# Designs tried in a protein design run: designed miniproteins, single chains, continued (5). Part 24

Each design is a single chain, and the fold is of that chain. pLDDT is the mean over its residues in the fold that is shown.

## One batch from the design tools (miniprotein)

Design m16864
Fold by ESMFold2-Fast:
Structure m16864 (fold): chain A 86 residues (1-86)
Amino acid sequence: MAERVEELADRLVAATSPEEQAKLNTELIKALGELLDTMPKEEALAVIDRVADRLVEAMKTASPELQLSLGVALIAVATYRAIARS
């Protein structure tokens, strides 16, 4: 699951169309939920933190459309991080 979450984050960062970005955001959000259900809490948090760092770095050079999509992904990441820490 960790590999899939990280792969989806990489694909989202590389996505050039708003439609692809929206689809990848949906898949990433779903994969983050599955990550928390299938992985030990501490390991899941480490993956979530790596994904967050990747998305934040990508925002520095992203187009306005990609920045919006990355922002949505970061809100989801922050939400799952909070759930994992509960």
Scores: mean pLDDT 81

Design m16865
Fold by ESMFold2-Fast:
Structure m16865 (fold): chain A 57 residues (1-57)
Amino acid sequence: ERVLSAEEQARRARILALVSEALETGDTAALRAGLAELGVAQQSIDDVVAGVKAHLA
């Protein structure tokens, strides 16, 4: 799927910014909170956080 509106692109940019900040700070709790605030599903939040933790290890 490749069709992204300006709002979808902005949401993805926010997710990427949260991931980047978590990689710099190591604070995955802030990442979880930010993703939940954006309405990301719990399963997707856990997958993203697991990926960040694996990268930090």
Scores: mean pLDDT 78

Design m16866
Fold by ESMFold2-Fast:
Structure m16866 (fold): chain A 59 residues (1-59)
Amino acid sequence: MLEAIKKALEAVLEELSKDPNASRERLIEIATKVLVEEGVPEEEARRIAEKIVDAIERN
């Protein structure tokens, strides 16, 4: 789980470095996809992705 979250966070930060105006929906989709690829169930992956993006946006 922790490794999956780290990869999702890195993917979101990489996207933001390429496109600082990337939408919230796009960032959540990227994080969700990475988490699912790491074996997290889709529903849980989406919930975690939303929290990751929220944390980044709120600092």
Scores: mean pLDDT 81

Design m16867
Fold by ESMFold2-Fast:
Structure m16867 (fold): chain A 60 residues (1-60)
Amino acid sequence: SPKELLKKALEALEKGDVETAMEYLFKASILGDKYASEALRALNFGDVEKAKKYVEEGLK
């Protein structure tokens, strides 16, 4: 589910593994998760903290 992918992405971001996080976020965005799409946009601009906030919002 997108929520499970967001949890894995957040874990990867907390470990500093941006590439793994982007992979999980990309899969979640394909499934229609808008928070994953916003987090990917933030990472594309180098904003890891903003990406984490979007993932956390998606998880609630």
Scores: mean pLDDT 86

Design m16868
Fold by ESMFold2-Fast:
Structure m16868 (fold): chain A 68 residues (1-68)
Amino acid sequence: MKKKEAEELLKKGEEAFKAGDYEKAAEYYQKAVELDPENRRALANLGAAYYRLGDDEKAMEYFAKADA
């Protein structure tokens, strides 16, 4: 199931984010968004990872998608 796969990727991304590996977190969250594009939690977490990486443009884009 796409949602189960996206949730597993979200968990891996959250683990990477907690470890301070924002590049790895963004990659896992991006894959989660690819599997479940309407997942607001995945979109918000991807925005947070990009914000930590200094990519304010992408961060704002994904935060806006999460709030839509």
Scores: mean pLDDT 83

Design m16869
Fold by ESMFold2-Fast:
Structure m16869 (fold): chain A 85 residues (1-85)
Amino acid sequence: MEEELKKDLESFERLKELVKKLIEETPNEEDREAAEELLREAEEYVKKYKEDPSNKEYLRKAVNLLTAAALLAIGGQIDAEIAKR
């Protein structure tokens, strides 16, 4: 269980780093703020997962929120790219 928890947390942290870079590159402030809020919610769910590692739903919710944050950040970048053309 502890080893599985460590691997899950390491995977989450790697995804979080990638998402933070995407948010930093997002030119629209509203999209950036919304993505940052989703990232914060993902961190709350990973904290719950640390408290109850048997409840994989917390990890899934955290990953889903990170994915939503990434998509929001990417959407903002796509809009900027279209405006550039």
Scores: mean pLDDT 78

Design m16870
Fold by ESMFold2-Fast:
Structure m16870 (fold): chain A 61 residues (1-61)
Amino acid sequence: MPGDLVRAVRDYTGQSPVELSLRKGDVLEVLAELDDGRVIVRSLKTGRWGVVPRSVLEPIP
């Protein structure tokens, strides 16, 4: 959900200029969910935002 905090479950390398690269354990804020299984997120570590697959993220309780 937008505004939710999520954590990267594994390392991820962005495949295009709009995608964000992640390290396992990175904490991100969800900005928007896309209808193709991807999510727009902002990194709390770097302040950068971009698109990542939903499958590389887990909710933080």
Scores: mean pLDDT 80

Design m16871
Fold by ESMFold2-Fast:
Structure m16871 (fold): chain A 74 residues (1-74)
Amino acid sequence: SLEEELEEAIRRAGEAAAEYIRDPSEEARRRLEEANKEVLELAEKAKDDEEVLKKALELVGKEQERLRKLVEEA
């Protein structure tokens, strides 16, 4: 489903961001940019589905908190 695809894309973007925080290489930056692009494309497809977007925002918040802790430790 679009919801599942968007959730997976958000998790992949979080993983790419964590890699970039750990080792900010050009390769890691490109992977992060690609993952973020996928999230934006799927979010655009889901823009009229309020429930899907609410769940996506909650997941983004959880990933953001995880990354915040990683930055503090890096």
Scores: mean pLDDT 82

Design m16872
Fold by ESMFold2-Fast:
Structure m16872 (fold): chain A 88 residues (1-88)
Amino acid sequence: MKYKVTVTVTAPEPGTYVLRLPGSLAGADELTFTAEASKPGEKATVTYEVEVDSDEQAEELGRVLSGALAVNVKTGRRVPVEAKIEKL
């Protein structure tokens, strides 16, 4: 089954925000999301398409993403991510 995963960071400061997850949740060695913000308060968004065997696997990925923190690579500031998962 195909799902669209959207990860959003509301950036408190400009820069590159990186989220690293265990690849086992998406069938890869490591899953890395990188989002760029040009100004404070900007919503930096990354969209990824995944193919999963079950709705339960998609739900688990959504839960892990929603509990995750993205890190500004320059400042080290950690911010919570918003995750949306949609069935295609």
Scores: mean pLDDT 74

Design m16873
Fold by ESMFold2-Fast:
Structure m16873 (fold): chain A 56 residues (1-56)
Amino acid sequence: MILSKEELDSLSLEELRERAIASLQALGVSRAAAEKALTGKTPEELNRQGVALVIA
């Protein structure tokens, strides 16, 4: 699910990161591997990672 700009702005970077980690874990990726993959990601990239789980 793509977050609106208002929702994106209301979530902290940490919350967006946790959503992306949860999405990767649902695909069978370990938390440590997900954290490495998301290092240096922007909020927009973290939001996109969460969307990939919904539309896949």
Scores: mean pLDDT 64

Design m16874
Fold by ESMFold2-Fast:
Structure m16874 (fold): chain A 86 residues (1-86)
Amino acid sequence: SRLIELLERLIKLYEEIKEKGEISEEQEKELRELEEELEELRKNTPPEELREWLEKAREKMGGKPIHTIDLQIEALEALKEVIEEK
C-alpha cells in the first residue's frame, strides 16, 4: 500500500530528526512532500474508514496528546498498524 509506504518513510524521517535533535533543510523539504502526499491520500479515503483508523490508532496510544516527536512517531506507527490489520 502506498499509504503504508508513506507512513514508514515519515516515521523514519521523524526518527532521524529525533536522533540528530535538529531538522536539516533537506529533511524539512522531504517532510513537507510526504505530508502533501498523505493529505492527498486522506482526501481520497472514505470519511468513515478514516475515522475508524484514527479512532483505533488513538485507542492504541491510550489517548495521549501528540506534543513531541516521540508521540508523533508513536501515533504514525499506531496508524500504520491499524491500516495493516485490515
Scores: mean pLDDT 74

Design m16875
Fold by ESMFold2-Fast:
Structure m16875 (fold): chain A 69 residues (1-69)
Amino acid sequence: MSEEVKEAKKILEKALTETDPVVIRAGLREAYELAEKAGDEKLTNAIREALQVKSLEDMKKKIEEALKL
């Protein structure tokens, strides 16, 4: 994996340990920018889906799906 993809995944793993939706969304946006710069379309799309969900539970499920890529 590129360094940008590795860093994005570390941010996503940290986001799963957070309880504040604002902090989680900030991490998702940072991970999105890194995945986009790396050209990883699958990871970028997975992070976008996580950002579009309304509940914290659904957002964490989407993050877990992104980490399995």
Scores: mean pLDDT 83

Design m16876
Fold by ESMFold2-Fast:
Structure m16876 (fold): chain A 55 residues (1-55)
Amino acid sequence: SDEELRKAFNEATPEEQREIARAVKAARDAGLTPEQIRELMREVVERWKARRAAA
């Protein structure tokens, strides 16, 4: 859900939050829908999780 995604974003590090915020801004400026932006945010969050799990 969007709430779960927002929660993950709020729990992210400041660097991770900045990364996803920039991606969302770029997607919004490109005219993507909220649903498409949500999928983009999920991709970024999954990358963070994979990196943290590998560390």
Scores: mean pLDDT 76

Design m16877
Fold by ESMFold2-Fast:
Structure m16877 (fold): chain A 97 residues (1-97)
Amino acid sequence: MIEEILKEISRKLSAELRAAPPSREATLRAVGEVLRRIGDWIDAALKRMKKEKVNDKKVFDLEFALEALKDLGAEEEVIKKVEEELEKALEEIKKKK
């Protein structure tokens, strides 16, 4: 699940970068914007982990993927599926305490 979602995110980012005008300035600007957005997704994942008081890679990966999919305009069905997996992961962690 997560691996397939991360591949889809990579595919969408690659397509976005390839759609940029073929000039060095336009390419550098597009790369800079993508890196800024990736930073925002990382920050959101870290904030979610702090809010839930968990230190779990699966929770990080799922929240990162969720933010990325929303930003990249993924299908609502895919977003809901990731949200459900994230909630299940959080419930599993809380039940083990």
Scores: mean pLDDT 77

Design m16878
Fold by ESMFold2-Fast:
Structure m16878 (fold): chain A 69 residues (1-69)
Amino acid sequence: SAADVPALIAALGDADPAVRAAAARQLGEINSPEHRAEAVAALRRVLETETDPAVERALLQAILRLSRA
C-alpha cells in the first residue's frame, strides 16, 4: 500500500540481499500514482550500485511493473 512506500524504500538499503529483493518486488506492486515516481527513482538509484544479480533482477522487474501501471 501507499503507506508502506517509505519503509520499502528504506528496506532497499538493507544489508541482507533477500530483504532488498523483497522490498523491490513489493514496490513494483504499489497502486498509488502519487508514490510511483518516488518508488521508480529509488529503485533506479539502488540499481546503479547493486552487485547481487537476483536483487538487480528484482529491481528491473519492479521498474518495469511500475512503468506499466
Scores: mean pLDDT 82

Design m16879
Fold by ESMFold2-Fast:
Structure m16879 (fold): chain A 56 residues (1-56)
Amino acid sequence: MKIPQSFLDLVLQKLKERGVPPDSEEARKIIAEVLGTDDEDVINAAIEQIKKRLAE
């Protein structure tokens, strides 16, 4: 699944602003809000992409 880069950037900005770890329940809520979905597979894909971006 491809998640638009603009949504990933917005999620990263919100996580950084709030000091929220990408694997937290709070991060999942932020991702769900930004993407407009409660689909666990989509949220998990977003978390994986965010973790890869932070590791780079």
Scores: mean pLDDT 77

Design m16880
Fold by ESMFold2-Fast:
Structure m16880 (fold): chain A 72 residues (1-72)
Amino acid sequence: MAAEIRAEIRELAKKFGVSESVVLDAFGRVLAGESREEVIEYLVEKYGLSRKKAEELVREVEELVARARELE
């Protein structure tokens, strides 16, 4: 589980051209129960991502969090 999630985080970082820390920050915020809108705004303000890029990244992160929750 943890190794698969870590690999997915690396793949998302490469796909979106961001550091792994950006993806981890988004992952942690979604896992903590922040709304999609709150996470998108946070990524735009803190990391300077476009709204479109932040929305696409958060969607992928939400899928990853859902899979992580399914694995207990």
Scores: mean pLDDT 81

Design m16881
Fold by ESMFold2-Fast:
Structure m16881 (fold): chain A 60 residues (1-60)
Amino acid sequence: MEELEKRRKEFIEKNIKNAKASIEKYPDNVTAHIALAAALEKLGKTEEAQKYREKADSIR
């Protein structure tokens, strides 16, 4: 049980780090903001996910 929860969280955290790195290099990358929002939503961080979706929409 613990190992499955840990692996799931690590996978999502890796996606978050990758998306953040893309935004750091390309702040106007809409796809990276959407990817970060999706990963945050999977962790239940819905409010943070919403902020990144709003940023993506502002770039468009």
Scores: mean pLDDT 77

Design m16882
Fold by ESMFold2-Fast:
Structure m16882 (fold): chain A 85 residues (1-85)
Amino acid sequence: SKEELIAEFEKLVRDVLKKIPGLTDEQIDLLVDYFRARVRLAPEDELKEILEEMKKRYAKAKTVQEYLDIFVEAVRRLDEIVARR
């Protein structure tokens, strides 16, 4: 379901952001909320693809830059999807 996808994205994005030094818990919460709003606007099929790619990249990531790239790329892809509506 879309609600299950939203929950999985929130969990993964929070885990990714926690790997980036200098972000407070409050800042992570704000970024997760911002991301969640975009996820709600995207179709389930495209969300599943983004989620699977993020999970795969997260499993391989070893550096702060790689975690940042996961978050930034996911935001960019979601913004492109929302812009098409």
Scores: mean pLDDT 84

Design m16884
Fold by ESMFold2-Fast:
Structure m16884 (fold): chain A 74 residues (1-74)
Amino acid sequence: SMEEEIEKVKKEIEELFKKAIEAIKAGNLDEARKLYEEAMKLASEYMKKYPDDLEFEKFVKKLMGEYSREVRKA
């Protein structure tokens, strides 16, 4: 179902952002960027399939904001 698909994709994206932020804190900026790019690729594919899912868009924007704040601290 769409609900099962969104739950799985959200979990995968959250895990990638979590690992990206951990990589920033460890000083591994190249690894952090690769993890961020992978998360954004998954997000883009989902948003292309479900362009009217505004809740998903807000979810991704929140994670992008968290990542951006951590990069600025590094």
Scores: mean pLDDT 85

Design m16885
Fold by ESMFold2-Fast:
Structure m16885 (fold): chain A 62 residues (1-62)
Amino acid sequence: SMALERANELGRQLREAAAKGDAETARELAVQLVEEASKISPVVQKVAEREAAEAVREAEGL
């Protein structure tokens, strides 16, 4: 589905931003990832919320 493809791409970009310590970009991508995941299912949304929170925390440098 288009939502799954978008969620996968947003997840890739979020992990890249987190690895670079780009907290601002990571927060923006986290919101977009959760929004796209919510269009797939509640279970996928919950997984995306956890992954997004972990990535943002990593990007903020602990």
Scores: mean pLDDT 86

Design m16886
Fold by ESMFold2-Fast:
Structure m16886 (fold): chain A 69 residues (1-69)
Amino acid sequence: SELTPEEVRRLAERAGVSPGLAEAAGYEVARLLARGASDEEIVATLVERFGLSRATARALVDAVRALGR
């Protein structure tokens, strides 16, 4: 499933990151959730691959889950 421009904007606002970063990281979160990864595994991946703080990564995971993805 694809993130809409509105969903990307919502993720960026909730996580406090740029729309481009929210889109890239948001797709990674959605992909890992679809594979059955835990929230802690996804947070660790976002911290290591995108340089996000744990708080920002957790906010992004929560925001993507709220989209039903």
Scores: mean pLDDT 83

Design m16887
Fold by ESMFold2-Fast:
Structure m16887 (fold): chain A 89 residues (1-89)
Amino acid sequence: PVEKLEEALRLLEEAKRAAEEGDIEKAVELLREAAEKLDETGLFEAEVLSSLLLMVVGIIKSTEEIDEEELVKILDILIENVKKLIEEL
């Protein structure tokens, strides 16, 4: 499970960088990949985080406007949660 969490963490950090650069489309793709890696862990806490990531992706896709700064803040929270989960395993 740790390897999949570390993969998800890298993808989330890349998604944050893409969002900071204004590449929202790339950030969304990376978020979906991170959610898939989290789901593959079989951990309940990771499954919850995966669901939250997919909800964020859904919100981004359903709106014509996105606040890049708010997306970066959301990604920071998600990154911190994945890091905490890795530390507690």
Scores: mean pLDDT 80

Design m16888
Fold by ESMFold2-Fast:
Structure m16888 (fold): chain A 93 residues (1-93)
Amino acid sequence: ADAALTPEQRDLLAEIALVEMHLALIKRMAETLPDKEFKEEILKEVDEISDRLRAAEAQLLAGADPATVRQQIEEIRKEVDKLASKVEEKLKE
């Protein structure tokens, strides 16, 4: 029988989903800003991070080492946190 997802794989998929939700919130906040140039910059960064997150998910589902995928997700989370801070600082203007 085909093996079901391991608990570690399920945990990592949940982490990916949480990061995707955070990116969606950042995108929504950026869409409320009147600065077109800033908005375009944030949307580009969201798309680039989203593509990397999808690649990590695809690797996990293809049987990649969960430890390697976990490191990739951690790096992506740090970039998402920086992007969120950038949007928050712009909102204070």
Scores: mean pLDDT 84

Design m16889
Fold by ESMFold2-Fast:
Structure m16889 (fold): chain A 61 residues (1-61)
Amino acid sequence: SKEFLEKLDKKIEELEKKIEELKKELEKNPEDKELQLELEILEGIKALLEGVKALLEKKEA
């Protein structure tokens, strides 16, 4: 549904903002292994959600 796509877009946008913030923090603390792992996990989740969104948009076309 359109409502689900809009919620998904908002979730992706929030993840993008979090990823950007973590990247800036990692520039300040490049040795922080926990921060590196968190960034990798969030980037993976974002990629998964973008894949789901693409699939849903294809179905609605």
Scores: mean pLDDT 82

Design m16890
Fold by ESMFold2-Fast:
Structure m16890 (fold): chain A 70 residues (1-70)
Amino acid sequence: VSEEDMVLSWLLAQLASGRLRPGDLISPEELAKELGVSIEPVRKALERLAEMGYVRLTDEGAEVVRRFPV
């Protein structure tokens, strides 16, 4: 399991639990600090979430646009 996969799984869990909601902004820098990982795996996980349609990439990082269905 890569760090990117761990970050992605964590983000999907936050979406599923409602901790991350549509309209929430995700800073890659702040999230990397919170999780104790480098910024690159966080950015890659956000790119994968954008491909899945859960977030929109922005200059600040990402905005949640869809809640994960439970």
Scores: mean pLDDT 81

Design m16892
Fold by ESMFold2-Fast:
Structure m16892 (fold): chain A 87 residues (1-87)
Amino acid sequence: SLSAQDVAEEIIKKNKDKVIENEAERYNALGVKYLFEGKLEEAKKYFEKAIELDPNYAEAWENLGRVLELMGKYEEAEEYFKKAAEL
């Protein structure tokens, strides 16, 4: 199974060339930072803030799903992955 650090490193690698352009992207980046540190509740909080600011931010929905999987909340994670796929 993937660790929180492994998930965060995968997200960072996919986004290595992206510039933070707005507040939603800034909160998403903070979520990834806390995920890298293994701080799942803080990561969840910042990904939730990102989707609150931009409900169409597919990456933030996907990242929140990944945090929920790491927390053992598989049904909730599946719903967030579905939401990301619809965007």
Scores: mean pLDDT 84

Design m16893
Fold by ESMFold2-Fast:
Structure m16893 (fold): chain A 68 residues (1-68)
Amino acid sequence: MVKEKIEELKKLVEEGIQAENDKDYKKALEKYEKALEIAKELEKLNVEGAKDNIKGIQEKIDELKEKL
């Protein structure tokens, strides 16, 4: 269900932020990449805000790839 996907997205983003704070950029990247997949599915379902989530998560992935 859409609500379950939104909660999973939030959890993955929070886990990604925690991994960044721990300087575990590889783990952070893995979490954000999973979050990006869910955000893209939410966009296909026309969930409001999904495009903004995709943009924010993609920016984080790009930043982390520069650090690896």
Scores: mean pLDDT 83

Design m16894
Fold by ESMFold2-Fast:
Structure m16894 (fold): chain A 80 residues (1-80)
Amino acid sequence: SPIEKYEEEIKKNPNNADAYLNLGSVYLLRGELEKAVEAFKKALEIDPNNKDAYFLLSIAYRDLGKTEEAEKALQKAKEL
């Protein structure tokens, strides 16, 4: 599965921000919003200036109904 692929990439390189970003994107596409948020936050721990991670995090928060968190993440994406 795509999830298993990205989890294996993370096991081989725990500092792979792109693998967390891709994992979060798969969760987002499946509607697993809380898991998507966790994966995007992990990507941002590794790469704090990742514009795409903030943008995708804003979508996940919006879909969770977390409007304030969504707006903050979107603003950070626009500033980068």
Scores: mean pLDDT 89

Design m16895
Fold by ESMFold2-Fast:
Structure m16895 (fold): chain A 59 residues (1-59)
Amino acid sequence: MKEGIEKLNSLPEERRNLLDKVGKMKHAGLSQREIAEQLGISVSTVSKYIKELEEWGLL
């Protein structure tokens, strides 16, 4: 693939990194708001990621 396309394909890795951080912080007992502040994302995005992690058996 061309370099520009490869950078777009890195989106799964970026999402995986965010999901891993969300899972770790949730295990640490942080609230959705605290996780959102730590990662610089919205609370609704954190909620979505938590549901995905639960469905994937990672929480």
Scores: mean pLDDT 70

Design m16896
Fold by ESMFold2-Fast:
Structure m16896 (fold): chain A 74 residues (1-74)
Amino acid sequence: PLPPLSPDEIKAATATLETFEEDPDAELSVREVAKRAGVSQSSASRALNTLLQQGILERERRGRTTYYRRSARA
């Protein structure tokens, strides 16, 4: 079951999923999700970790930035 999300985490999760509806191959950083959703990077990070835990997203570190993308399984 999905853990309960704060309102800011819901905004971040929604912005992330909307981005994948527009571009299924998109790669999003925590900073980009925070900017798109209008929330802190902490809230964006928690939302992305929740989606990662549910198998909706996968993550890859490139240099100093971690990117999240849609999971091939979801």
Scores: mean pLDDT 79

Design m16897
Fold by ESMFold2-Fast:
Structure m16897 (fold): chain A 118 residues (1-118)
Amino acid sequence: SGRDVALGFIEGLLELLDEAKWRAEKVEDEEKKKKALEIIEEAKEFLRRIEEEIKANPDMSAEELIAKIREATEKVLEALEKIKEIIPEDAAWLDTLEAAARAREAEAVEQIEAIAAA
């Protein structure tokens, strides 16, 4: 179902944030590390709220699910951009996570639209 696609997508974004967390935990500067980890945790909490809203509303339309997917993606992209400002030495790796988030969003949107059209 479109709902299952949306929930799987949110879980995938949470995994990308865990990859960002793994890298941030290796930062030698304790203040930069703390700031990066706080940004990641805020984004994870935001995604969990979206996940709970989708789970609580089984009758969400395809358009509503796509809106939630886009909202979740924008929050992850915002978080990764803020982390690049704090840890510019990891910018190329963080750009890879941003590209993965955008690619997964495009795929999830196409899957939900295809299910709604069937």
Scores: mean pLDDT 90

Design m16898
Fold by ESMFold2-Fast:
Structure m16898 (fold): chain A 71 residues (1-71)
Amino acid sequence: MVGREVRFESGLGELTGAVFEIIHVGPDGVVVVGGRALGRVHVLVLQEDPEGPIVLRDLATGERRRYRVLW
């Protein structure tokens, strides 16, 4: 799970289409993703939310899941 690549398919404006890596998995559907996009390093803490605005695709499985930004 840690080290897996995910793509932002929607919900993050200019970060849409960026590929990030899962750097930490917490409890209750919390994931931390990190990567470089738009000339900067980004670290996002995301909470799984079936109605969330952010859609991530797992590049290994093709699975799509919805998230919201936690902080």
Scores: mean pLDDT 78

Design m16899
Fold by ESMFold2-Fast:
Structure m16899 (fold): chain A 69 residues (1-69)
Amino acid sequence: ENYGKLAEQAAAEGRRIIAEAREKGLVSTDADGSLSYAPEANRRLAALGRAYQDAIDKIEKEGKEVELE
């Protein structure tokens, strides 16, 4: 199954983006515990999501290994 490797890569990249956003102060925590990300972090997370979905589609269609950026 290729999904495990792809999911691991996506999770690692997502954690990296979130950690970097936290370090740069691009994450706001409201009094109710809600998190808000600056547009830069949101764009990076959206791009990762699109890359992940594209990779899943390629695995499903062709059964080939696909790596994230």
Scores: mean pLDDT 67

Design m16900
Fold by ESMFold2-Fast:
Structure m16900 (fold): chain A 77 residues (1-77)
Amino acid sequence: MREEVEKVIEEISKELTELVNQIKKAGKLSDEAKQTIKDAVGKVSKAAGKAYKDPSKVKELEEVGKEAIEKLKEVLK
């Protein structure tokens, strides 16, 4: 339901924000890293919009969020 979608969005947003802060603290915020962050956030935002209108897409949002988190973890290495 909508409340479940909002919960998933909040959890993904929190993890992405934490990873971005870790990347900044590590001094790894290169132009390539900025582009990776922008692309990851953009994909999550688009998937979140779809899931908000159609709650059956919440699993797609979870998958996109997981991929975005993994990409940001790669930047942090």
Scores: mean pLDDT 81

Design m16901
Fold by ESMFold2-Fast:
Structure m16901 (fold): chain A 62 residues (1-62)
Amino acid sequence: SMAGAEVLDDVAEALREQAKRAREEGIRAYKEDRSMGDKLFKEAERLEEALRLAEQQREKMR
């Protein structure tokens, strides 16, 4: 449905922004706390994969 497509577009945009922020925070944190930096990089990777899946699901919609 159209409503479902809009929700996926909103989710994809939110995931993109969150992944970017996690990546940037990871870079900053890594200089002082490598463990925290690694945790944030893993979060960014999970968000990037979720974004990829959301975009793939969006492409399957009519």
Scores: mean pLDDT 84

